# Designs tried in a protein design run: designed miniproteins, single chains, continued (3). Part 42

Each design is a single chain, and the fold is of that chain. pLDDT is the mean over its residues in the fold that is shown.

## One batch from the design tools (miniprotein)

Design m9526
Fold by ESMFold2-Fast:
Structure m9526 (fold): chain A 102 residues (1-102)
Amino acid sequence: DGLVSLEALYEILEELGRKSGSEELVEKAKEMVERIEGPEEEQKKAGEELLEELRKRSHTPVDQNVLDLLLPVKDTRTTQLAMLFMLTGREAGEIIRERNEA
């Protein structure tokens, strides 16, 4: 699914944290989600922070092409949530797939 509810997103992040053994990662991600769902000014700041973190971790041409596609829509909630999932790694994608099958 292209979109997830806020509640479903928190459940996915909590499950990811349990599998990774990092409760701190889950709490930081939940805080970021609250900023994304918050006032427009806070949402924009969250989007900029997520984009900068992705830039720091992107080294392949594919990663750069994805960043270029995200840049013009970085201020949208959907794009910011997608960036957050990318930062949590491939495990988040697998959790989303498992939930879609439930």
Scores: mean pLDDT 63

Design m9527
Fold by ESMFold2-Fast:
Order: structure tokens, then sequence, then C-alpha cells
Structure m9527 (fold): chain A 74 residues (1-74)
């Protein structure tokens, strides 16, 4: 499923870039939502075996922490 892997990887990158831009703009509510959506994409990549479950879990935990920090600033 090369197309699906490439699509999910590109989506995760776009969401992370958008989250960083939202944080710089002071739109912390949007940043939190984007970090959570990136976590969903990474979790799906782990479920499909495109990355290891350990890598997916670590990335999701980091993204959820970033979302919680952004929400605290909103």
Amino acid sequence: MAAKQAELAAEAERLLAAAGEAERAGDYARAAALYREAARVVEEMGKLGFISEEEAAAAVARLEAAAAEAEAKA
C-alpha cells in the first residue's frame, strides 16, 4: 500500500507544519486541534504497519502533550 503510506506521511507533515504556524500566530486552539489530528494519522500509520507500534505510541504521546500545552494557552 505505497500510495496510502505516502498519503499518510504527507498528511502528518502538513498537519505538523500547520500546527507550528498556528502556534506562532497565537491560535492555540487551532494548534491543539492540528496536533491531535496529526496524532490520529500517526496512530493509523502504526496500525497499518508503516511504522512500529513503539514509534507510533511515542509520537502520539508527544503530539498529545503538545496539544495539551497549546490548550492551556488558549
Scores: mean pLDDT 83

Design m9528
Fold by ESMFold2-Fast:
Structure m9528 (fold): chain A 92 residues (1-92)
Amino acid sequence: MAMIEEKIERIKRLAEENGKSVEIEVEGDTMRITLEGLSPVSMTALVLGLIGLELDGAKVEITIEGDTIKIVVSGVNEEQLLEILEMIEGSI
């Protein structure tokens, strides 16, 4: 999972450079994400992308509190984890 870890580090750096906060944890087939400071448009796009993963058999849990979004995705493979990370990077 070195590629996933490197992608997470780049996303965290991009978030910091753009005045946003990102925390991402990966454990097996489960990813936990906390994002702060996303625009409503970026947040909506991310939520829609994640809902698409449930149609492919993943389990998605989303909690929104103000400008903070918390996401737990489980039942995903490494390719799907990389897609999620790309969606997050595009939202920053």
Scores: mean pLDDT 78

Design m9529
Fold by ESMFold2-Fast:
Structure m9529 (fold): chain A 102 residues (1-102)
Amino acid sequence: SSRERAQQLIAEGEKLLLQKKYDEAIRLYQEALRVAGPDDVDALIALGRAYLAAKDYDKAIEYYQRAIDVDPTNKDAWSNLGQAYDNAGDKKKAMEYQQKAV
């Protein structure tokens, strides 16, 4: 399925993230989003995590917000959104969104 293909691309990208090859991981995650569709929560979270690791906090926030818009019950996305705001220096939003993760 398209989701199985996207999960394979996400797994390959996670190996690249461990090697700190952020741009290559982002490219694989963008392809995962393309093949699974623009609302694939796993691919959106993977893009958020890659941008967070690359210290692009604005892009990390954008992708985590999109994941929450698609699936507001995803506690991982809320937790990651809170972490991205914390790293961006917005402590008030960080605390608000971290509370949504529990």
Scores: mean pLDDT 88

Design m9530
Fold by ESMFold2-Fast:
Structure m9530 (fold): chain A 62 residues (1-62)
Amino acid sequence: SLREEGERLFAEGMRLMNEEKKYAEAAELFRRAAEKFRAAGDDISEALALMWASIAELLASK
């Protein structure tokens, strides 16, 4: 399902960020997760994924 795809992308983004410090790649996965959550009608998960994308992008810029 779209929600499951979003959850998978979000989990991979968290793994890249926390375990590999790949912030730019994590941000891209969080944005894709947000698109899946939006398509699934899960506004809360969409907002959460976009928040993490912004955090990851800020970390990538340092």
Scores: mean pLDDT 89

Design m9531
Fold by ESMFold2-Fast:
Structure m9531 (fold): chain A 115 residues (1-115)
Amino acid sequence: AVTVTVSGGGTVAEGSTLTLTGTISPALAAGDHVVWLLETPEGAHLVVRDGKPAKGVPSRYSGSSSGSTATLTITGVQAEDSGRYLVGVYGPGFPGAGGAGAALGSEGAEVTVVP
């Protein structure tokens, strides 16, 4: 069975650095990819793909992945970064996922940015 969980959410002060951790089973292998999504009342948006900000996303967003762990780092968090963060995986290790838009169903991490 595939399991994906996210930790590290909560209330974060504006201007702080936020780090979220995704725990993935089975472990990532060569050719596998990781995406981070931000879900807001307006919809779900891709924020990071394979450690790099998605198109239109500020450079303060970044990530890394190795083995069973993926991280999302946001430096200088802003009010607009509030929402539920989800991690998705796809690739040869996850043959049920069709590509970069395929997020595995998981409980996300809620983030609230305060002044």
Scores: mean pLDDT 77

Design m9532
Fold by ESMFold2-Fast:
Structure m9532 (fold): chain A 75 residues (1-75)
Amino acid sequence: SRLARALKEVGDHLAALGEQAERKGDLETAKRHYKAAVAAYGQAAKLSTGKEREENLENKRKAQAKLDEVEAKLA
């Protein structure tokens, strides 16, 4: 699906922005971007099948792990 590929690209971009914010110590901005990346990858996974869905679910899992790490630092 073209929409699933577009949502994956949005997720990739948001995850990169989260990582950039985390490197700058802006944990609140990193949290927002990682949360948005999780949502984008989740939607991409729902609109894809087979290997593409597995890749989107793995990317979602990695973004969720980064979100959880940042939230723990903000607690």
Scores: mean pLDDT 90

Design m9534
Fold by ESMFold2-Fast:
Structure m9534 (fold): chain A 69 residues (1-69)
Amino acid sequence: MEEVEEYIKKHFKGLEEAARKLVEAMRKAGFSDEEILEYFELIEKTKENINTDKEKAREYAEKLKKLLE
């Protein structure tokens, strides 16, 4: 839990509440902390590329969808 919380504080400034709610939902669905961190890394990669490389951002968004399905 604390590792995920630290990631949220470091990488999701202004989105901490939304990220924490997502963590709770993923834990209830049976995701491990490692899987949750991977999911957040994909979100951050999407965010980093959204304004510079929309094709890369789309690829990361597709991986996020796959992880949730």
Scores: mean pLDDT 72

Design m9535
Fold by ESMFold2-Fast:
Structure m9535 (fold): chain A 96 residues (1-96)
Amino acid sequence: SHLDRMLSQLSPEDQALVERILALAAERNPDGRVTLAEFTEIVREEVEDPELAQLIIELAEGRVETSPRGVLTLEELGAVVASALLLYRLQQENRE
């Protein structure tokens, strides 16, 4: 899947973070549809770095705005977290 390809570009630690967030989202949303509010709560609980947490939340907000139902699927949610991690690591590499 597209998510699996993105995950393969992440460190094992970042992959574990994506998997943990998805597991919590799935547990709280058995129908596989996650609201922005529920996702924001999980991200704030699981992501210790406030800059990374904010980036994930902002990308999720943008994705929800393009969703006709105002919710994210677990696959879309995983893609948002993976994208945020890839962008965040690139930004950190450019800071000396």
Scores: mean pLDDT 81

Design m9536
Fold by ESMFold2-Fast:
Structure m9536 (fold): chain A 91 residues (1-91)
Amino acid sequence: AKEAAEKALEAAKLAVKSSENIKQVNTAIAGALLAIGALTEVELGGDLAVAAEDALRAAELALKASQTEESKKKAEEGIKLAKKALEEARK
């Protein structure tokens, strides 16, 4: 969950930098806030499934906002990590 949330935040930051308009920036910022929420959930010893779900949504928003191949690739990596974290947390 922590690694997935960290990757989602990294992807959201790259998505902001890749953004060409305010709508894309706002989408990437929404992703960053969800990733911060996921990191906070992990840090406070909360629900790892909730953290993984928030990290997944954060990475998906980062992908939606991403305009460069680098930002898209990072967001896709975040999605893969978050899906794996969610499967592990639900066992």
Scores: mean pLDDT 81

Design m9537
Fold by ESMFold2-Fast:
Structure m9537 (fold): chain A 67 residues (1-67)
Amino acid sequence: DEEIRREAYERAAELLEKAGNLKAAEMLRKLAEGEEVPEPTNLEEEIELGIGLIVAGVELLILKREA
């Protein structure tokens, strides 16, 4: 369900904001809204996006377990 995926991205974004990773949080919020995130232009951006996606994946697994 796209709604569960959106919720996972939003939860991950909130956690990243609390951790001080505002850029990764903004990218995940764009994904939650169904917007495309621009391709990373350097390794640092790629790692940051990767961490955000891992956190979102963990949140998605938690949401599926709760459902």
Scores: mean pLDDT 74

Design m9538
Fold by ESMFold2-Fast:
Structure m9538 (fold): chain A 79 residues (1-79)
Amino acid sequence: LEEKAKELYEKAKEYAEKAVEALKKGDIEKALEYLKKAAEYLREALALKAEAEGESEEKVEELKKKTEEIGKEDLEKVK
């Protein structure tokens, strides 16, 4: 589980970086696609890590919500 969580986290980070780069280029649709993928991988990684470390589901859900909000804010920064 540890290796899988790490792999998912790395993928989330990679897609988040690609999303930011796409935003700078004005590729809004591509940026949104990358952000969604990053959020999905991050949610999976956090859920796996929380389960392994015994963290509360409440904190995991809070982090998931934060990743969605960040994506929306980053899109507004392009304008």
Scores: mean pLDDT 70

Design m9539
Fold by ESMFold2-Fast:
Structure m9539 (fold): chain A 65 residues (1-65)
Amino acid sequence: SLDDGIVAYLEGKYEEAVKHFEKYIEELEKQGKKAPSVLKLVAEAYEKLGYLEKAEEYRKKAEEL
């Protein structure tokens, strides 16, 4: 859930946070909804992990919404 992702992020468990956020985004996409704030959280989590290319990818997705 979104809450589980936020808790993981706050605990510094960025890989776990990304998994929860990606699942939440997938569930919203199935409903035709967008999640720009959550896409930004995924970008920030990837940046914390040192995955700068993935972080940039998700930032661009968030900015297009």
Scores: mean pLDDT 82

Design m9540
Fold by ESMFold2-Fast:
Structure m9540 (fold): chain A 101 residues (1-101)
Amino acid sequence: MKKTATVEDGQEIKFVAKEDADLIKVTIDSADPATVEVYVNGKLVAKAETIPDIATGKSSALLPVKIKKGDEVTVKVTGLSRPATVTVELIKPSDEESPGV
């Protein structure tokens, strides 16, 4: 699952997960580092600072967060000096050999 939105400093992106995920990748179209906070069903589960990538001019964070289909996911971005496009990707590796089914 992938969601893209333009956000301002301190703005939240809220959505309902359509599939399970073990990782969230947040990409910001800004070369400046920003703080990403991930909330699942209103609880803060992960927080990270994005790492600037000089080759792309974007910054990104990959957060290990267990999400289930139907969970309400809120991604809050702070530290933006200007409005920026944020892409949130829910990543689940193929579960062919994962413990717990």
Scores: mean pLDDT 78

Design m9541
Fold by ESMFold2-Fast:
Structure m9541 (fold): chain A 72 residues (1-72)
Amino acid sequence: SEEELRRRAEELARALALRRAKELGKKVKSVEVFRDGDAIVAVVELEDGTYLVVRLEGTEVTVELLEEKPEV
């Protein structure tokens, strides 16, 4: 059950990141989802060279648009 909850959290982070890219009207080049301690992080590389980062930590959702690839 814990492994399934973890998989669903990663799927949620990916889905939120892709939805946000679509809302911004930007084309997605790649998507990577990984863990950072207690957080789940989705990094989306956009075709314009920017990066969209969605971080899920506890009950908090953080969304950032970056001009450079994040170091995580």
Scores: mean pLDDT 79

Design m9542
Fold by ESMFold2-Fast:
Structure m9542 (fold): chain A 93 residues (1-93)
Amino acid sequence: LKEEVEKAIKEAKETMDRGSPLANAAEALGTREAIDLVAEFALLQIKAVVSIEGARRALEKGDEEGAKQYVEDLKKTIKEMEEVIARMEALVA
């Protein structure tokens, strides 16, 4: 379980790192569509951080089911971030 949590956290951080320069480029476009996508990406980053902290605390307390639920939430958030990243990438091309 600890390895599953660590893997999900690593994947989330890598996804956020990949999205950050695209969000900066999209923001520079100054269009409403770009601003909305950047805001959506920022919200997903907050959701990812909440799930990361939730998973860590659940593991610390021995709450295996809670940790699994936070990992599942984090994986869903990573997928949503990937979708927004693809849309930002298309917009800045």
Scores: mean pLDDT 87

Design m9543
Fold by ESMFold2-Fast:
Structure m9543 (fold): chain A 66 residues (1-66)
Amino acid sequence: SLEEVLEELKKLVEELVKKGYSKKEVQRAIAERVEELQKELNLSDREKLEIASEVMEYLEKLYKEK
């Protein structure tokens, strides 16, 4: 489901942040993973944009809480 995809990506963000990666490095890793998931799960462009938007907002919140 899209919820499972979103949870996977949020967990990836949390792991990379904990490992000390920069915001730009995490953004690149997430963008690459979203592209892979779109191809593997045959997600529509709308579903891809919704997931990417949600994950990027989550990432921005984590880096603002420095």
Scores: mean pLDDT 82

Design m9544
Fold by ESMFold2-Fast:
Structure m9544 (fold): chain A 97 residues (1-97)
Amino acid sequence: MEEEKRRKEQELINRLVAGAIAGVGAVIDAELAIKYIEEGKIEEAKKYLEDAKRDIELAKEGLKLAKELGLEKMAKLIEEIIKEAEELIKEAEKLLE
């Protein structure tokens, strides 16, 4: 009984960690998109922007899991990472206008 509970909790933690990593990836990809826009590499920038948007969705799943597990500090960190990535995506999209 306790082993099954621990296994399920560890599975949720692993998915949360994957979401947090994806959130960091979204920030990196969005910053690279801005860099490539400034260099005139628009097609490369668009690919990084699409990757950043995908990674934000995975990060949002991780945020939900952190909240379900009651991990308030981790939830706050993931929420801040998502916010940063979304602001960088907006900046990149504005530069493409």
Scores: mean pLDDT 88

Design m9545
Fold by ESMFold2-Fast:
Structure m9545 (fold): chain A 68 residues (1-68)
Amino acid sequence: SREARRRALLEALREAIEAKDYEAAQRYLTELVARGLISHEEAEAIGRAIHERDYERALALVDELLAK
């Protein structure tokens, strides 16, 4: 289902951020947006936090999406 795919990709994104694997994180963000599973604004906010090395903020944003 779309919901299961969204959860799996968000969990993979979270793991990539924790591992500081920015290439994997960017791939997962791109796929989430391409599949319409998150908004462009949500992806931009997470990407910006990663770029700024604010991993606490990046993880918090992903956790917010996982709670939905």
Scores: mean pLDDT 86

Design m9546
Fold by ESMFold2-Fast:
Formats: C-alpha cells, sequence, structure tokens
Structure m9546 (fold): chain A 66 residues (1-66)
C-alpha cells in the first residue's frame, strides 16, 4: 500500500473513532464502519479510493449513531 493510501486509511480510522464517540454510536456500529473502510481500502486502486471508502464509512456511521 502506498504511503498516501496508508495516511488516508489512518485518517479514516481516526475519524470514524472520533465520530463514533461524538455521535454516541455503539461499538458494533463503529466496528462495522471500520470494517467497511478496511474492505474498501483493499478494493481501492489508489489513495483516492481509500479516501472515498473512509467518507462512505463515516457517512454510514453518522446516520446509524442516532
Amino acid sequence: MDEEAKEALEKGLKGIKELGKASGASEEDVQRAIELLKEGAKKAKDAEGVERAGALAAINLSQAGK
């Protein structure tokens, strides 16, 4: 994985954890979002794909953490 892709993944994981705490999301919802990001990162062809996976995971978590 490229340095840029690694940085995008790390930022995505941190963002999901912080969003989960802020939104009061369950541990299951946070873990699901993390798994979505990791799966998207594996299927991503570049760093931009990883960033998109992170954004989608964050959106899903923010909607689930009601």
Scores: mean pLDDT 75

Design m9547
Fold by ESMFold2-Fast:
Structure m9547 (fold): chain A 62 residues (1-62)
Amino acid sequence: AEEERKKGEELEKKGKYYEAAEHYEKAAELARKAGASKEEVLELEVKAGVALLKGAVDKVME
């Protein structure tokens, strides 16, 4: 869970938004399976959604 979150953050810093979103989504799934709070899972899902939006904007400007 934590490893996937960190990978997502590093990929986002590198501008690899779609890859970052995939790692945030995986982190949310792993957190949910591990019995994490609804708040923690929602935070990871929001991070994935924001990364997807950033990736979509970057694609349009290419």
Scores: mean pLDDT 77

Design m9548
Fold by ESMFold2-Fast:
Parts: structure tokens; sequence; C-alpha cells
Structure m9548 (fold): chain A 60 residues (1-60)
């Protein structure tokens, strides 16, 4: 579980950096929230937000 949380934080940080580079505010917000929820141990919410951030970036 702790290892899964660290992996989610890493994925969310990578998405956050990519969203900032691409200047997509919605994806930046989603990725930032994903980091927050992953850090809290809310794995399901973090995964949901990561997927939403990926979807927004794919459309940009």
Amino acid sequence: KKKEILDLIKQANELYEKAREMKVPEAVELAHEAIFYAAQGNIDKAKELIEKAREVLEKA
C-alpha cells in the first residue's frame, strides 16, 4: 500500500509537470489534486484524478 502511494505520487507529479509545460490549467489542477489525495492515502480518488488529467492532456 505505501509503495502504491509512492507510485501514484510519482505519476501525478509527472502529469503535473507535463500539464505545466503544455499550459493546460485544467490538467494542472487535476494532477495537483491527485498528488494531494495520493499523499493522504486515498488511492481510489488519486487514480480517478490521474485518469482525468491524462484525458484532458490527450485532448489538448
Scores: mean pLDDT 82

Design m9549
Fold by ESMFold2-Fast:
Structure m9549 (fold): chain A 59 residues (1-59)
Amino acid sequence: SEELRKLVLKLIALKLRIIGLEYILEYEELSEEERAELEAEIEELKEEIKKLEKKIEEL
């Protein structure tokens, strides 16, 4: 299914984005503000992943 393919590719992209952000948080020197912004983005991405996984389960 084309729809399933698009959802799976989006899921992979979101997971890769989290890995990249976690790498930056671990290895880069960041201000307190920059660190908080990246942590907030990771939490938003995790919520998107949960919603997307539910959509995939319904297909």
Scores: mean pLDDT 87

Design m9550
Fold by ESMFold2-Fast:
Structure m9550 (fold): chain A 55 residues (1-55)
Amino acid sequence: MTAAELAAEARALLAQVADRLSPEQVARIEASIERHADDPVALRAGIAELRAVGE
């Protein structure tokens, strides 16, 4: 996957689990996705963490 595709997946997962997170956590995760938009390794780690929050 490209970094752009990973960032899109991370944002989709964040939207799915947003109700389990505080607004401050959502804002920080969104900012992290934006900062790491060119880093597929960091995005994959973030996706794994968001999936763990989901279920």
Scores: mean pLDDT 79

Design m9551
Fold by ESMFold2-Fast:
Structure m9551 (fold): chain A 58 residues (1-58)
Amino acid sequence: GPAELEKLLEEIERLTVRLYLESQDKSLAEAFGKRMKEVKNIEEAKELKEEVLRELAK
């Protein structure tokens, strides 16, 4: 539901901020921030979260 989507977007925002602070290249974190604003449903939010987590694991 809407509450689950909002919670996922909050988690993605925290992960994206972490990526921004830890990365040498800030452009990737900025691109994820932009994509987060375009997320329409829970499935897209889950996919975006997995992408941010993969970048943090590098």
Scores: mean pLDDT 81

Design m9552
Fold by ESMFold2-Fast:
Structure m9552 (fold): chain A 68 residues (1-68)
Amino acid sequence: SEENAQKAAELGARYSRELAEKLGIDPEKAAQIGATVGAKLAQKGYSPEEAGRRGAEIAVEVLKSEGL
């Protein structure tokens, strides 16, 4: 649902920022990616919590691979 996608985006941004800060990665770039990925995963049927956490993991891996 749209509501679940919005919640997943908010959680994805939050978890991405938190994880990025612990790892010395740009938290604002991580939050942006995590929100986008979280929302898309929720649209595919993941719960907002799971979508947000997976989004954060993906955001951090993407930025690490780019050296950011």
Scores: mean pLDDT 86

Design m9553
Fold by ESMFold2-Fast:
Structure m9553 (fold): chain A 109 residues (1-109)
Amino acid sequence: MSPLERELERKLRELEELLRRLRELVAARDLAGAQEVLEEIVRLLEEMARLAEEAGKLDLAERLRTMAEQLRVILEAMRRASPEEQLALLEQAVRALEGTIGEVRAVLA
């Protein structure tokens, strides 16, 4: 495994931990905490996309960039949403992230 692929595996573990934290905050209805973790997830996905591109994993890089963009749209929508709408948006973000993590794990296996 290349140094870039090892770094991607480390970042994937960080992403999995942040997703677990996000689920806990959503379950607790901690909207402010969930938003903060989601912002951190966006930054991590952007870093992973850059590493994937440098490793020649162009399809993975595109998937990660697309996910980061989708989450930015969710974060922007949350700024004008009610608490109930914010929860629905956060639940949507969790489901999207679960799918993306599964795809990343498959590529790095």
Scores: mean pLDDT 88

Design m9554
Fold by ESMFold2-Fast:
Structure m9554 (fold): chain A 60 residues (1-60)
Amino acid sequence: MEEAERLKEAAIAMAVALQNEAAAEQLVKDMGRALREMGVSEEEVERLKREALEEIRKAL
């Protein structure tokens, strides 16, 4: 799995484990910063953030 996808999966897993929506939102925000630092495009960052939030919301 690519590094960006691994980071998304890690953020989702941690957010689901915490069972806290505010913590989940913060984790997705932190993921976005890390992705930008890795050189991921803004469009891809927004896509990964949306996918992560959708998966987290379905699991809460």
Scores: mean pLDDT 77

Design m9555
Fold by ESMFold2-Fast:
Structure m9555 (fold): chain A 66 residues (1-66)
Amino acid sequence: SVKEQVEFMFDSVIDVLEKITDPEKLKELLEQIKKAAEILKKHYPELRDLLDKYIKKAEEIVKKLS
């Protein structure tokens, strides 16, 4: 399902985000994640809550590492 593919993609990106030590690269990847989530929300509005949860998780990771 699209939901399972989105979960796999965002879980994978979160794993990558946790491995980045450069604060500028962390911020760049976070902005790319946010942009991808907004595009996905436009096409799959039923996934909005799931995507918002992933964005909040990514923001918290960047906040802790920055």
Scores: mean pLDDT 85

Design m9556
Fold by ESMFold2-Fast:
Structure m9556 (fold): chain A 90 residues (1-90)
Amino acid sequence: AKELAKKAAEYAKRAADIAEQHGNTEASRLARQAYLAAEEFARTGDKRVAEIAYQLMEEAAKLAEQSGNQEASDAFRKAAEYVKKAIEEL
């Protein structure tokens, strides 16, 4: 679970950087919040924090997709997938 949470944080950070470079300011902002939540989940194991990270990553993915940034959207969805898998292993 903790290792998957770390992978989720890594993908969220990468996605945030890609969104920021592409000018998707709102998607990048949500991704930064998701990254911090994933980091907290990796530290505490708190399922509620993980669920918040998942929702933020899904919202960031939708915003990136609407902006035509498929690379960022794919990275956010991958991060969300890792959070979901980490929750299932708890």
Scores: mean pLDDT 77

Design m9557
Fold by ESMFold2-Fast:
Structure m9557 (fold): chain A 58 residues (1-58)
Amino acid sequence: AELDARIAALKAAGVPDEQIAAFYLREHRDEKITDEELAKRLGVSVETVRRAKALLGL
């Protein structure tokens, strides 16, 4: 619930999907989640998640 509200607020503020995914990955480094499940959770493409991981060196 709180996560969904935060994601919605970031999207409303014009934050790019890649940055939203990078923010989530930075905060949840200990969570082992697949690219597909993370994309579904954030409402973005799997390619967006993979680009965010590349940006973070993951």
Scores: mean pLDDT 75

Design m9558
Fold by ESMFold2-Fast:
Structure m9558 (fold): chain A 55 residues (1-55)
Amino acid sequence: SSSQQKLLEQNEKAIEELEEELERAKKEGNELLALLLETVIGGTEYVKERIEEKL
């Protein structure tokens, strides 16, 4: 459906933005922020996999 496609696109964009923030956090030595961002990225990727399964 168009709703599932839009959600998939939003997830892909969110992952890209989070990966950029993760790179910055690692460069700045902010270990707690890096751990949090890695956790959020993992959760976002899990959601993407569940959407793709229903395609």
Scores: mean pLDDT 81

Design m9559
Fold by ESMFold2-Fast:
Structure m9559 (fold): chain A 56 residues (1-56)
Amino acid sequence: SIQKKIEELRAELEELNAEITKLLQNASDPENQKKIQELLKKAGAIQEEIRELARE
């Protein structure tokens, strides 16, 4: 069950990273800069959750 949760979170993280990568192609856009910051915070939270689950 923990492994399944980690796989789900990893899939979500991959989607966020793909979106960040697309936005980084036009990082000079202020709207993209704001979106990148928001997505990076979400990615960080998911990474932290994965680490906590991996310790259980």
Scores: mean pLDDT 83

Design m9560
Fold by ESMFold2-Fast:
Structure m9560 (fold): chain A 87 residues (1-87)
Amino acid sequence: MEKRKELEERVKQNPDDAEAWLELAREYLTEGKYEEAIKYAEKVMKSPDPRLQAEGARIMALAYEKLGKKEEADKYRQKSIELMNKL
């Protein structure tokens, strides 16, 4: 809980802190809050860092799969693989 509050403060002070958005997305994914995980992963994908974009896409794929949205899950899974192959 305290770690989440710290991450929320970090993104409030620096909305471009893609690593903090990534950790928030991972925490929400772990808690089964898949829609929130997708929301924060979208923030990560706005990063110019292809590694962070790939990790954001991976979280979106996993969250969409858990929500039963197979087409969206397949789309982001493929996008994550393509981004990782460019690293």
Scores: mean pLDDT 82

Design m9561
Fold by ESMFold2-Fast:
Structure m9561 (fold): chain A 76 residues (1-76)
Amino acid sequence: MLTAVARSGVAAEDAGALAAEYAEQVGYPVAVTLVNAAGTARIREANDAAEAEEKAAELARELGPGPYTLGVQRLP
């Protein structure tokens, strides 16, 4: 079973949808992590697909233009 998924080269416009997709694969609650090209990381917890999508999109706006590395990990 998947407990974590990560992908590099993620565009800002894709971050929300991909975070929701990966969160569905690993199960809730999840930690959504976004890392920009400078190595600056931001993390948010999400308890459902809509929350994962919204929080990943918010992190992309905070980090400036992509591409990003997106990580989604199931929390214990």
Scores: mean pLDDT 83

Design m9562
Fold by ESMFold2-Fast:
Structure m9562 (fold): chain A 70 residues (1-70)
Amino acid sequence: SAEIERLKEELRRHVTAAARAEAAGDRAAAEEHARRAEEALRRLAELGVSREELLEWAGEAQREAAAALA
């Protein structure tokens, strides 16, 4: 669905932004982006996305963020 695709994209963007902010020492920005990533995951769960898929998407987002900082 369009909402699931939007939330998955929001998850990816906010995980990467949080990692970049943390690397830059911007704790407030890192916390705000982490909060938005958590909100996206919560909304995806409410829409019936399985725990297995949520864990995979969160893991992909974290790996993408780590690669962006390397």
Scores: mean pLDDT 88

